# Designs tried in a protein design run: designed miniproteins, single chains, continued (5). Part 107

Each design is a single chain, and the fold is of that chain. pLDDT is the mean over its residues in the fold that is shown.

## One batch from the design tools (miniprotein)

Design m19713
Fold by ESMFold2-Fast:
Structure m19713 (fold): chain A 74 residues (1-74)
Amino acid sequence: SLSPEERAERAGLGLVLRLWHQGRLSEEQAAAVMRVIAEAVRTGDLAAARERLLALGVPEEDVERLIAAIEAAL
């Protein structure tokens, strides 16, 4: 079975890949978003993750979906 941390990363990765495939995120944005997710899983700092995702230009709705997925797995 996957750990909670692995489940959070996997859920976030799925959404990031979908946004990238749809052209809603650049390759550089997708990579940066994945680093933010990994840091959020490591630290539990969802507030910092939210700020960083917004600063990367991720739409607010998608930021909240990513945060909800990470939070549910913590």
Scores: mean pLDDT 80

Design m19714
Fold by ESMFold2-Fast:
Structure m19714 (fold): chain A 70 residues (1-70)
Amino acid sequence: DELFKRVRELLSKGEVDEALELLLSLPDEVLIPILKRTRAVRYLTDEQLEKLKATKSEEVAKLIDELRID
């Protein structure tokens, strides 16, 4: 969908701060499939990933940790 395309575009351009702000604005039910499909955890810094984990639900935080170990 459009959100998936936008996140992927920002990450591919190295606009990681803009990608982070977009991800932070999404509800968990939308964010979870986007994180899985875009592999966003590969593009974000450790500090940015920790901000996502601190801001979002425990479910999102656990998913981020699982994707980082892949």
Scores: mean pLDDT 81

Design m19715
Fold by ESMFold2-Fast:
Structure m19715 (fold): chain A 107 residues (1-107)
Amino acid sequence: MSRDELLRELIQLFAQAMNIDLELAPDESVLDMLNKLVQKFIQLHPEPIDLSPEEAQQVTAALQRLLDAARNGSAEEVLAVFQQVLDTFSPGQALAILVRVAHELLS
């Protein structure tokens, strides 16, 4: 699976988990898909995300595991790690992890 295909799968997995309907245009970029997801999420969850230092450390550790899996592991491993993120963290924290992973992989 390419990096682009992997990011599309992660965006779709998040959207499905949060019951967000993403209206996709033909040939839409991963960054455009991610921006649509973020905007839809904010509309449904307008509350601010407040992280304790301990929660910020846990988010950073999860981000690092997901990036390591994306760079060195299989697509199946990345999807499994992200599913653990969805099961462990709040929706806002999981979105923050997804956004950071996407930016790191697209940079």
Scores: mean pLDDT 76

Design m19716
Fold by ESMFold2-Fast:
Structure m19716 (fold): chain A 80 residues (1-80)
Amino acid sequence: SIIDDARAVFDRYDTDGDGYLSIAQAAAAIRDFVARWGLRISDADIRAVLAAFDTDGDGRLSRDQFVRAVVRIVRDARAR
């Protein structure tokens, strides 16, 4: 599923195993995910969505926040 693939991509980019990605790491992980799923989305749109899901304002996304950001990106890409 999209959710399971999003979790797998997060785990690949979470090299320290701390359960968080920086905004830059999360953007790279999402670019990998959208390429694998053949989706169309700009880097600017990816960064905007990631910033919206950084609810703590700490410049990091938890695994749950990352999965939600991916679901939003898939929804937005499929609407185009």
Scores: mean pLDDT 77

Design m19717
Fold by ESMFold2-Fast:
Structure m19717 (fold): chain A 56 residues (1-56)
Amino acid sequence: KEKELEAQKYRNEAFAYRAIGDALRADPSKRAEADRYHQKADELFKKADELYEEIK
């Protein structure tokens, strides 16, 4: 179903942002940047979950 594919897409993007944030967190000077990537990942996971809820 279209909404399931859209949710999967957001989830994949969330994983990518999470990985970038994790890599950046290894550098203390990049902590704020890492936090932004993790925040974006959380937003994308939330969006994916909302779409899954809409389709049951």
Scores: mean pLDDT 80

Design m19718
Fold by ESMFold2-Fast:
Structure m19718 (fold): chain A 63 residues (1-63)
Amino acid sequence: MLSDETKALLRSLGIPEEVIEALDAGADPAALLSPLQRAVLAALVRKPNMLSPEQRAELTGLL
């Protein structure tokens, strides 16, 4: 489900590999991500020049 670019971004934010693999498999982001991690992802999605269109769409799906 997640692109390699989105997975690399999640790794750079310190999200564990097992969590990234579970999210790629379609697990519920609310069960796997802390409120702080979700807030960081929401902030990245709101920045106009930070993410590719594909990364933005995928991260929005995790919120």
Scores: mean pLDDT 77

Design m19719
Fold by ESMFold2-Fast:
Parts: sequence; structure tokens; C-alpha cells
Structure m19719 (fold): chain A 118 residues (1-118)
Amino acid sequence: SRFKSVVEGAKLVVDKMLELAGEHRDEVIAFLKKVLDAKNIEEIAKIYHEASPEVKRIVEEALLQAYKEDPKKVSAVFLYKMIELYSQGKEIKTYGVPFAFELYALALAMKLGKIDPA
């Protein structure tokens, strides 16, 4: 089902972030908790912008590796939220901010699947 694919896609991305984190594991967990607690895309954009270069690199590499491993499940995370926002007449205001939408979609998929980064 699409629900299962969204949850599994989010789990894959989170697992890749934690795998790639190495010595920065605690920073990545703190980052993911901030992303989960964010109320909107604008707060996530700020959280990402203020993140360390190491956390930003881990986020980028994890998203790319997860997509290469299972493009259908990872795409389901982003497409599900994009379709939902457009169906509500809402625009993706952060279209020009790198990874803000992807992290927002990930956060909502994590909440849907009750995925805890710790």
C-alpha cells in the first residue's frame, strides 16, 4: 500500500542518516528531533540552515543513498505530501530552499509511521 511505502521510505532515509552519522550520531538525532518538532516548512528551513556542515552533508548523502536503494519508497514519502498539499490548494513556499520540503515530508512520514530517531 502507499501508506506502507511512505513509512518504509521514511524508515530507510532515517536509518541511512544514522548509519552515515558516525561520530556525529548525537547531532543527527538532535537535528531529527528538531525537524519532528517543527510546525511548518519555514521552521524546518531555518533548522537546516543553522545545522552544522557535517549534518548537512549527512542529510544530502542519506537522501541520495536511500533514493538509489529504493527509489519507489523514497519517492512515495515526497509525492504523498506534495499531492496532499496541492489538493488543499497550498503551495510549497520553500521551493527555492534546498531540502526544506524533503525534510518536511520526511518529518510528516515519521509522525505517520511513529518513527522515533532515538
Scores: mean pLDDT 79

Design m19720
Fold by ESMFold2-Fast:
Order: C-alpha cells, then structure tokens, then sequence
Structure m19720 (fold): chain A 81 residues (1-81)
C-alpha cells in the first residue's frame, strides 16, 4: 500500500505533467496489502482499459485489485483536494 508521503509524491508528479510516477510507487499502488504481492501493471491495464478483458475470468483477480487500488487513489486524492 502507498504511504501518504509516497502518494503525495505520485500526485505531485502527475499534476506537474512530468509523466508517470516512479515504477516503485506504481508497484506499491497495485500491491496487495495482505500478501505484499506486486501485481503486474500490464495485466492491470489490460483489465481496466479493455472491457472484454475485464470480463475474462483470468483477469477477475487483477481487475478486483485494480478497483481496490483506484479506490485507494481516489480516497488519497480526496484528502489532498
């Protein structure tokens, strides 16, 4: 899970238009809080950006983790704004 400091750094980088945050912060965004496992970002993007891939049973676990990561992202953005 991203710490508040790591998430503030991520938001600042995105707002500055410097491109994507460092890979380590993205990995933590998609990390399972219970297992500490880092989920593959490519599989996350496939499940999110392609609705047909989202419905694939193989992607359900990754999609659920992505939804959780975006919920965390939204909550932290709401704290900053």
Amino acid sequence: MLSEEEFEAFVAAEKAGLGTAPAELRDKLFQDEVSGEVLPGREMEIGYLDPSKRDDPENRYLVSKLDAAFALLKAAVDKVF
Scores: mean pLDDT 52

Design m19721
Fold by ESMFold2-Fast:
Structure m19721 (fold): chain A 85 residues (1-85)
Amino acid sequence: SIEEELWELYQQVVDEVEPVMREALAQGTEESRQMVQELLRALTELLIQINYAINQKSSISDFQEQYNVRKERIDKLIEKAKEVV
């Protein structure tokens, strides 16, 4: 189903972010804590968008544009986190 496909996309992003957040938390610095908070906010925004897409019965194609915008932000945050960690 489209719902399963959207959740699979979310899980893929979580799988990319989780080890980065774990590494940042291990550093225990204020900068690393701020990076974890920013990553969590970005994941929360993606989760809200996925829930909205499911409720609106959006096509995967319609969701793809919003996903790409959120994913680009998350990718940039991951790169910044790697610089701090």
Scores: mean pLDDT 81

Design m19722
Fold by ESMFold2-Fast:
Structure m19722 (fold): chain A 95 residues (1-95)
Amino acid sequence: SHMEELAQKLVEELKKKYNLSDEGIKIAEEVARRLAEGASGQEVLDFLIEYAKKKGLTDEQIEELRKRIAESIAQGKTGDEVLKEAFIEIEKLLK
């Protein structure tokens, strides 16, 4: 299954390149699970935005995150790259 392989590669890349918290790892695994179950990239991005809101990001930080995502898409970045950048930005803002 191509989507399951893609999801696992995303989780492994995030774990390998970034010092993720235990919670960050669980969220990366939840993203992988949703992708493996057929969720679209947009549905996963929406999940990450809702996660960020629940973790206490301000409306202004959420709006900035949405703008950065839109810019990445406009620059022709792949869905995988956009998802990875969104996740990393959320983790940085939660420090």
Scores: mean pLDDT 74

Design m19723
Fold by ESMFold2-Fast:
Structure m19723 (fold): chain A 64 residues (1-64)
Amino acid sequence: SEELLKLLLEAGIPEEEAKKIVEAAENGDGQTADDLLLRGLLEHGLPSRELMKKISELLKKILA
């Protein structure tokens, strides 16, 4: 999802890592998407709670 990629980049996750998270989510691999997201946030810093909420809600929609 272009929207998810954009939010991940806004969160400070590098483009190559963000693309891997999007690919996992679009393939229905929620566990891999969550693990990659957590790793990226721990490595690159936690964004605002509002941005985290947007990322979480969009991930739920993609994985549903």
Scores: mean pLDDT 83

Design m19724
Fold by ESMFold2-Fast:
Structure m19724 (fold): chain A 95 residues (1-95)
Amino acid sequence: MREEALEAALQAYEHFAEAVDLYATGGSLADIRAAADAGLAHLQRLAELVRGPLSLEEQIRVGTEILREAGMDSLAEAFERLARAVAALRAALDA
């Protein structure tokens, strides 16, 4: 359980980082959307592993806490910032 949740959080981080990198480097909107959706899907999987359906804010909080519990404090801070940035970017793409 904990190892699967940690892996889901790490996968979400990698996809969020890719979405931000694609946005910064002028990647296609389709590629940015795909990376953002992949990250959010891993965050959703994390929620299901922990307690079932959670709000996005609760999913971000849980992912951040799992990374901190694993001793990855700097990554947890980066994860929280990237997750919020990608959620905002994804919402803007649907506007």
Scores: mean pLDDT 82

Design m19725
Fold by ESMFold2-Fast:
Structure m19725 (fold): chain A 92 residues (1-92)
Amino acid sequence: SKEEQARKQTIAMLQGMIDNLKKLKETSTDEKELQINLDAMIGMLRMYGEVLRKAGLEDLANFLRELADKITGKSIEEAIKILEEAKKNLEK
């Protein structure tokens, strides 16, 4: 189904974000640069959520909106934990 394909794609996207944030945390000592990368990921979650909404995938779109809201203003460590929990919830 379209929903199942979109769910699998979303899981892959979240894993990529988690992996990227973990690598950035290991390689960057600049808190400002880390925050810019996190803000870019939040923007990507919001944009992809809008794409899914236009495709009629409202539940998944709402999930991504709520996820973006949850990680907004959080530290990199908290954002990684929230993204990992969100991924686990989609895999159920």
Scores: mean pLDDT 86

Design m19726
Fold by ESMFold2-Fast:
Structure m19726 (fold): chain A 115 residues (1-115)
Amino acid sequence: DPEVEARVERAFDVILEALKTKPFPLVFTDEILQKVADAIGVSLETLKKYLEQVKDLTVKEARALLPQELFDRLMKRIITLLEELGYSLNEIFLARIVMPKILAALYLAARDALA
């Protein structure tokens, strides 16, 4: 669904902008999460529900929840940004584990917003 993907990309742009301020690695404040929720069109509570739901998923399980082309495109964007910002190899490795779950939560929340 192009509208689901557009909302995920808008929410993801909020995450990318937050990473430029170099917050604690992949930890987002409620202020940032509220902006992400607003971009998707859900409440902060609904976004947090989906983040909790995906927390214990494997990378493979999280990747399977969204279209592969969307996943690959967004993962390429985040890894490129982290490299440009001078994040360490270990921090980038952590992002490869954590970001698939965050992307899955954004996709589930965007689908909920349009249901």
Scores: mean pLDDT 84

Design m19727
Fold by ESMFold2-Fast:
Structure m19727 (fold): chain A 89 residues (1-89)
Amino acid sequence: SLREKYLSLTPEEKERLRQAAIDAATEVLRKEYPDLPDEVIRGIAEALVGRIFELIEEGKDVSLDYLLKTHPAAKAAYEALKAEIERLE
């Protein structure tokens, strides 16, 4: 499962996933909220990605699915995270 793959990663690999997810979320948020400062957009992206990782680590799949369906930036972050995990295999 994705969770098992994530939990088996090294700290360096997890940081690569986190950065890829933040970059993807930031891109979507900039398009949805063009009037927000970059610092605010980055902070929202970091918080959103942190929540995704928390939900993965806790196995809260229903809450994760809801977050991904209601927040386009969260979905983009999750897809980037999945792609990076596939690159590590």
Scores: mean pLDDT 85

Design m19728
Fold by ESMFold2-Fast:
Structure m19728 (fold): chain A 79 residues (1-79)
Amino acid sequence: AVSEVVARATPEQQAELDRLYTELARAIQAGDVDGVRAAMDRIRELLVASAPNEETRRAVEKDLDAAEKQGLAAAESNA
């Protein structure tokens, strides 16, 4: 779902997502819980806006909820 939306995004949106995923990875590694939340919020906004239909949007939201929980847990473990 997330990968499908990313593949169909504009080149500008894909570049922004690449930057945001890089920020997310750095925040997780640094134990920066606030940074994880900020990056995930921006990723969610971009992917939800780029979803072609409601079914894909719901699938993306579910994938992002799982990813956010995992990222927050990983960041807390690194703090």
Scores: mean pLDDT 80

Design m19729
Fold by ESMFold2-Fast:
Structure m19729 (fold): chain A 68 residues (1-68)
Amino acid sequence: AAEDAAAVRAGELYAKRLAEAAEAEGLGPGTGTAKVEGDKVVITVTAGDLTLTILVSKEAALRFLEQV
């Protein structure tokens, strides 16, 4: 659905910003991804040997998008 695509893109933007921040701190090239899982948005960021996974509710993500 369109709302799922919007949630994924918001998550991808957030993941990209985190990956770029890690790269700027010298952790090496970073990669960020996002996907929708049911009622959740899963954001994964990898930089060097580090992997961070952030899970947010889809409702919280949509509420956040209303503010921007």
Scores: mean pLDDT 73

Design m19730
Fold by ESMFold2-Fast:
Structure m19730 (fold): chain A 89 residues (1-89)
Amino acid sequence: SEKEEAEKAVNEGELAAGVAEGLAGILEGVAKATGGLSPAEAARLAALRAAAARAKALVEKAKEALAAGDYEEAKKLGEEAKAIAEAGA
């Protein structure tokens, strides 16, 4: 059903956003242990943080659409969240 497809997309988007956030945290920890970041590593970490934040915002909008019964919009926002989070990782 459209509802089940939307729920799946939102859940996958939320999982991907969480993974991106977790990876950013690990990279920050490693960077501190190694004495800091190169400019390229700092840029990658910033991009990953930005992607995770944007994906999380889209997941929240997707959950609102899902609660409103707008399954097409919820699916679209969930898929966009997943794509952004995965591209950032």
Scores: mean pLDDT 86

Design m19731
Fold by ESMFold2-Fast:
Structure m19731 (fold): chain A 78 residues (1-78)
Amino acid sequence: MKEESIKIGQDAADLLKGLSKKSTNPLISKASQQSSDIVSQAVKDASKLKDSKKTQDIINQALQQADDILLKAVEEAK
């Protein structure tokens, strides 16, 4: 459902923003903020669409991008 995908995106963005504020590691803090911004933008873009499949695809793509950014930051933080 479109509403479920939007909620997942919003929850993920909020979690990532919280992580950026709590993290003392500057690489993880920056990556979490960037990831939050990407997912938040995808939620805004998806909210304008009436097609549930397109909404889900946009949010899934943003979540994949966020995951990649975070994994790279975690690897660099080692």
Scores: mean pLDDT 81

Design m19732
Fold by ESMFold2-Fast:
Structure m19732 (fold): chain A 90 residues (1-90)
Amino acid sequence: EVEELVRRAREMGRGLGEMANAASPEERERLVETLRRDAAELRALRREDLSDAELLALQAFAEALAEATEDEELREAAREVAQAARELLA
């Protein structure tokens, strides 16, 4: 279950990153804003607020998105989400 959830999250992250490469600058900017907001929300959470499976899936999604995107700002925003999820898992 967890392995499949993580695999699907990774696939979704890669797909979104690839789609973002074809998106307009305005669409990429909105995605960057969304990811930065998500990272800030994750940093405000306690360890107990999300399951290990959810945190692992979020990390996998964000890492795959960062790897697939050609946009540096979007890559950095995705890395912030991955880092926030990783820190909560620690």
Scores: mean pLDDT 86

Design m19733
Fold by ESMFold2-Fast:
Structure m19733 (fold): chain A 120 residues (1-120)
Amino acid sequence: SPLEEALEKFREARTALENGDWDKAVELAIEGFKLLTEQYPTFQELVDAIPDEHVDDFLTALLVLLLAGYIPLNETSRLIFLYLYNKFKDNPLVSDRVKEALELVANGEATREKIRELLS
């Protein structure tokens, strides 16, 4: 399914990120989000479709897109990341570094440099 294909791309994006292959991580994250946005009419439905075991990969891919400049650091992204932080802050399958990155974006204290340090 498009969802399963997107989740595999987010998993591969994490592997690329861990190997220092930044360009590949960005390309895979873009491909995964294209599949999700074509399948789900709202952002809430898209987020709700992500299985718990894949949420950390999904959120990491979203942060990769923010670092790459595909998601701007502005009031709109702050509200989106506030929604994500509130939804996932108590989820034990989401890593502490991802939760911290979401919180920093949500409260307007994020810089791309700080987020990059959390993901490295």
Scores: mean pLDDT 88

Design m19734
Fold by ESMFold2-Fast:
Structure m19734 (fold): chain A 70 residues (1-70)
Amino acid sequence: SRADIEAFARKLARVLRALFGDSALELSDEELLEVIRTVAGFMGEGKFFDSLSEAEQRELAALVRELLRA
Protein backbone atom coordinates (compact mmCIF):
# COMPACT_ATOMS: atom_id res chain seq x y z
CA SER A 1 0.00 0.00 0.00
CA ARG A 2 1.02 3.67 -0.24
CA ALA A 3 1.26 3.79 3.57
CA ASP A 4 3.73 0.86 3.50
CA ILE A 5 5.79 2.61 0.79
CA GLU A 6 5.80 5.86 2.82
CA ALA A 7 6.82 4.03 6.02
CA PHE A 8 9.63 2.24 4.14
CA ALA A 9 10.76 5.54 2.54
CA ARG A 10 11.13 7.10 6.03
CA LYS A 11 13.28 4.15 7.22
CA LEU A 12 15.41 4.25 4.04
CA ALA A 13 15.98 8.02 4.30
CA ARG A 14 17.25 7.64 7.90
CA VAL A 15 19.62 4.80 6.92
CA LEU A 16 20.91 6.62 3.80
CA ARG A 17 21.55 9.81 5.80
CA ALA A 18 23.47 7.77 8.39
CA LEU A 19 25.58 6.02 5.70
CA PHE A 20 26.17 8.90 3.23
CA GLY A 21 25.15 12.12 5.00
CA ASP A 22 24.50 15.00 2.58
CA SER A 23 26.31 13.03 -0.18
CA ALA A 24 23.11 10.95 -0.54
CA LEU A 25 21.63 13.93 -2.46
CA GLU A 26 24.47 13.65 -5.04
CA LEU A 27 23.27 10.19 -6.19
CA SER A 28 21.72 9.91 -9.65
CA ASP A 29 18.27 8.32 -9.95
CA GLU A 30 19.88 5.04 -11.12
CA GLU A 31 22.45 5.09 -8.29
CA LEU A 32 19.78 5.93 -5.69
CA LEU A 33 17.56 3.04 -6.84
CA GLU A 34 20.53 0.60 -6.71
CA VAL A 35 21.48 1.82 -3.20
CA ILE A 36 17.84 1.48 -2.07
CA ARG A 37 17.75 -2.13 -3.37
CA THR A 38 20.99 -2.96 -1.51
CA VAL A 39 19.95 -1.25 1.74
CA ALA A 40 16.50 -2.94 1.61
CA GLY A 41 18.37 -6.28 1.61
CA PHE A 42 20.43 -5.26 4.67
CA MET A 43 17.22 -4.19 6.47
CA GLY A 44 15.54 -7.58 5.82
CA GLU A 45 13.01 -5.81 3.54
CA GLY A 46 14.27 -7.33 0.26
CA LYS A 47 11.03 -9.30 -0.27
CA PHE A 48 8.95 -6.14 0.17
CA PHE A 49 11.12 -4.20 -2.30
CA ASP A 50 11.00 -7.08 -4.85
CA SER A 51 7.17 -7.14 -4.56
CA LEU A 52 6.95 -3.52 -5.76
CA SER A 53 6.17 -2.72 -9.41
CA GLU A 54 8.60 -0.56 -11.41
CA ALA A 55 6.25 2.41 -10.87
CA GLU A 56 6.10 1.76 -7.10
CA GLN A 57 9.92 1.47 -6.96
CA ARG A 58 10.17 4.89 -8.67
CA GLU A 59 7.58 6.32 -6.23
CA LEU A 60 9.65 4.95 -3.30
CA ALA A 61 12.89 6.46 -4.69
CA ALA A 62 11.16 9.85 -5.22
CA LEU A 63 9.84 9.84 -1.64
CA VAL A 64 13.30 8.96 -0.28
CA ARG A 65 14.84 11.85 -2.28
CA GLU A 66 12.20 14.29 -0.92
CA LEU A 67 12.89 13.14 2.67
CA LEU A 68 16.67 13.50 2.15
CA ARG A 69 16.14 17.13 1.01
CA ALA A 70 14.05 17.97 4.08
Scores: mean pLDDT 83

Design m19735
Fold by ESMFold2-Fast:
Structure m19735 (fold): chain A 113 residues (1-113)
Amino acid sequence: SSEDIIEEFERHAAAALRHFATTTDLEARIQLALGMTTLAVGYLAELRDDPEAVERLIELFLRFMEEVGSLLSPEERRRLLEAVIAHLEEQAKRNPELREALERLIRGLEELR
């Protein structure tokens, strides 16, 4: 169900935040954020026929990225956000059906810069 997907994402986000806090290597942190981004894109595809669930997942992902950003220096945050935005732009090209949702994620991430 949509609720099960959202709860699964929340569990993954919590685990990723704990791992992120213990990781000192920026490249490893970027790879962690990209992994969560890939998961979010996959879940958005599964939720595409449920607009409320899509909006909730977008809000959860942006909250996750804000929390991740709070653990980084301004320069590290900029580099991580650039990597995630670039990944989402490529995903939007490959998945035209998700373009609107992915563009909303990109806009939200630009506001965190």
Scores: mean pLDDT 88

Design m19736
Fold by ESMFold2-Fast:
Structure m19736 (fold): chain A 74 residues (1-74)
Amino acid sequence: MLTAGEIARAIESLGDVATAEQLAKALGISPETGRRVAEALHRAGAGISPDEVDARKAVELAKGSKYPAPAPLP
């Protein structure tokens, strides 16, 4: 089960931009699950293109003061 903290660490390690495939690789999850994580980040406003997310915004959302707990990212 992935936590917001695990996702944030993986995204931080990828730099400024991450694809769904890079997220899946970094987290050790399936490409299908990585795509779902990318879709959740797009809905939260961190999307750049259909296959890319802004890693800095994604980390900010996962740790963000304005994002109410308890379930930030899948």
Scores: mean pLDDT 66

Design m19737
Fold by ESMFold2-Fast:
Structure m19737 (fold): chain A 85 residues (1-85)
Amino acid sequence: MEEAEALAEEMVALTEAALEGRLSEEEAQRRIEEIGERLRASGLPEEVIRAALRRALRRAAELALRFGLASEEEVAAVLERLDAL
């Protein structure tokens, strides 16, 4: 759990940095993809990885709402996609 939690937290930090304009959308996406690959390579159970990613995505969605970059409907759609995983 420790590694998955740390990587999920890093994904949230990258999303926040992009929303604050400290990273480009392309740079943030690339780094998030790298973290996704690290999670897949970690050997952790899929359910553990999914739980960590769901928490990170929920946090990222909350940030997007706060910055006015996403609607409640867009956030709901993102969370629904994660649940459909």
Scores: mean pLDDT 72

Design m19738
Fold by ESMFold2-Fast:
Structure m19738 (fold): chain A 73 residues (1-73)
Amino acid sequence: SDLRAQAIGHLSAAVGHLVAGRDDEADRHLREAARLFEELGDHELAAQVRATLALPRDQAIATLEALIAQLRA
C-alpha cells in the first residue's frame, strides 16, 4: 500500500511539473512511478505510465489526471 501511495504521489508530481513546463522533472517522476508499479507486479499500469512519456504534454496531463482519479477511486 505504501508503494502504491508513493507511485500515485509520483504521478501527481509529474502532472505538476508538466503543467509548469518542467519536462525533465516530470520524466523522472513518471519513470519512478512506473518502477514502483513494476515492483507491485502491475506491469500493465507501469507500461501505461511509460507510454505517457511519448505523448504531447497536453495529452500526457489529461491521461495522467484520468489515471490518478481512477487509482484513487
Scores: mean pLDDT 88

Design m19739
Fold by ESMFold2-Fast:
Structure m19739 (fold): chain A 55 residues (1-55)
Amino acid sequence: AVKKLSDMTEEEIQQLRVDSRLAAEGIGKVLGLPDSLVEKLTDMLYDVEVRALSK
């Protein structure tokens, strides 16, 4: 079950950030993105996940 952001611990929020980074690095490797764009993609993916969990 997907937890709401309010029900998540700090460790779970940090894991969400790690998962977003891994996804961004995978996408970046496939698309040949520079590290600066991978960092921005990580932030975007994390923001999308946080917004989804805030519902």
Scores: mean pLDDT 74

Design m19740
Fold by ESMFold2-Fast:
Structure m19740 (fold): chain A 85 residues (1-85)
Amino acid sequence: SLREETRRWIEERVRELEREMRRAVREHPEDALERLEEIYERFREEGLKWMIDKAIEHGAAGPEELREFERRLEEVLEEMRELAE
């Protein structure tokens, strides 16, 4: 279903975010927190646009999927900030 495709997309996007953030912490520990913020903002902005323009307009996502997406991004950011400390 379209909602299952959206949820799969969210899972994949979150996994990519975590991978990119872990790499930033490992390769650039001196400015990791600033890089994490930049990565987070980019993923959030691009993801929100995708959810609105494609998923929501086509009935593939609603407010629940949007809230879950934001929550999961925040969870990854929090974990990565702790790792960067």
Scores: mean pLDDT 83

Design m19741
Fold by ESMFold2-Fast:
Structure m19741 (fold): chain A 87 residues (1-87)
Amino acid sequence: REALGERVLAGDVEPAFKLNPLLKMWYELARKEYQPAIETLALALYGLALDVLDPETRERLVKELSEAPLFMMTPEDREILLNRLRS
């Protein structure tokens, strides 16, 4: 149990799915939950780099990123991104 928990935290979830189909369901739900945050982050980064974001989209991205879980970024990186979107 302990070793399996450590592997799941490291991102190696495949063995856990073979032992319990409910774990696969929860993983797929969690992935679906985080997918919108990843897409919002990608839009913010590429939109800023290409200078194609209108003011309404910038305000929406600030709100969405402020409410999103800290997945794939540090709190400091998020604050830098939010400040750039507000500029």
Scores: mean pLDDT 59

Design m19742
Fold by ESMFold2-Fast:
Structure m19742 (fold): chain A 87 residues (1-87)
Amino acid sequence: SAAARAAQRRAELEARLKELYDQIDALRAAPTIDVQKLTDLLNEIEAVYEELAALGDPRAADMVARFKGRAEKIAKGWLLAHEMLNK
């Protein structure tokens, strides 16, 4: 059914989202912050949230609003935070 296909797609997207956040956590824990790689991962996360929002997830819609067109700004913010909190 269409509902079963939507549920399966949602599960696949949620699994992909977890993988992308795990990659971000690893990069943020590194001794140096790679802004370009973080920006690329954030753009992938935005795409996943856009697809989840299209499937009717209201939490994903909120996350799209936070991330849309802001990947580089967010990554640069993480670099600034890293420089302020770490040597």
Scores: mean pLDDT 83

Design m19743
Fold by ESMFold2-Fast:
Structure m19743 (fold): chain A 83 residues (1-83)
Amino acid sequence: MASEELRKRVEEAKRKLEEGKRLIEVDPTRGALLAAEALGEAIETANKAQSLGDKETYERARELAEEAREALKEAIEKEVELL
C-alpha cells in the first residue's frame, strides 16, 4: 500500500525530471526548476522508502536523486552560459 504509493511518486518524479532535461536546451530556467523539484521528491521518497524497509523503491529513488542533481547542474551551467 504505502510502498505502491512511493513507487508511483518515483515514476511521477522521473517524468518531471525527463521533462526538465528536455527543457535544459531551450529553457534552462524551467529545466532547473523541474530538476530541483524532482530532486526534492526523490529525496523525500527515498527517506520514506528506507523507513518502510522498501529497498527496491529506496534504490530507485536514490538513482533518481543522483540523476536530478546532474540535470540541475547542467541546467544551471546552461543558464550561466546564456548570460
Scores: mean pLDDT 82

Design m19744
Fold by ESMFold2-Fast:
Structure m19744 (fold): chain A 94 residues (1-94)
Amino acid sequence: EKPKTKEEAEEKLKEALEELKELIKKYGVTDEIREAIIYAKRVSDLIEVSEELKETIEETQELVDNTPEGPLTEEQKKKIKEVKEVSEILLKFV
């Protein structure tokens, strides 16, 4: 459940972002989603991350910028929390 290595944290963040992208496509974007993606991007800028994770973050940001605003669903809240928590864990692997 909790990532034990930097590689596990990167994989978990990628998975969470891909799932969040699916929710964005279905329900739209919220300010909470924008904040979570900004935080993930800032973490990726502060530490060396895989190209795959960097690409996923960039693709998610592009999706956010091009998707209309929607309601904040419980599924989105859960995934936003996961993205933020995993980003925080990843930051500790400087």
Scores: mean pLDDT 84

Design m19745
Fold by ESMFold2-Fast:
Structure m19745 (fold): chain A 68 residues (1-68)
Amino acid sequence: SNAEVAAGLRAGAAAGAAGGGAAVMTSFWDPQKAGALSEEEGREGMAAGRASAEAGATVADKQADRLA
């Protein structure tokens, strides 16, 4: 049903938002190279990744609303 498709889109968007933050953190900083400063840079990168993924989740939620 369209409601099941909508639920799947919302669940996928939530998982994507969580994964996006983790991926940014993993890819863009190395604490051993930058010492204490790299932790702050890692947090900023993770926050930016989460914000980007959450924007995508908002779009997916709008599409889900259109299907439901």
Scores: mean pLDDT 56

Design m19746
Fold by ESMFold2-Fast:
Structure m19746 (fold): chain A 115 residues (1-115)
Amino acid sequence: MEEALRRVEEILRKLESKDPEQAEAAGTVVALLQQLRDAGVDPETLKRIAELVKEGKFDEAYELFAEALRRLQDAGLVSPETAEAMLQLFRDALEKLTPESRKAVAEAIEILAEE
């Protein structure tokens, strides 16, 4: 766990040295997907969302993220207010991503999903 987090921090730090705004947006997406993982969303769903983000398929990534949040709400693991806030943060972060920051998100989630 600590080594995976260290590798993710290294990816985001390298992005920050080039573009701090892109690093912040990428970090937000990674943090939101980590929250889904901690709430019990399966690693395969997280990897699929990250791959869609990497490919620039933001509408599909958003829909899959929203579906995961709906399942967590139905299970009583996330409040409707928290889910709405997470959806808004995810949408806003996606709009700020470039091809480089999209790759950083995918690499970070791949590391976290395999540990």
Scores: mean pLDDT 81

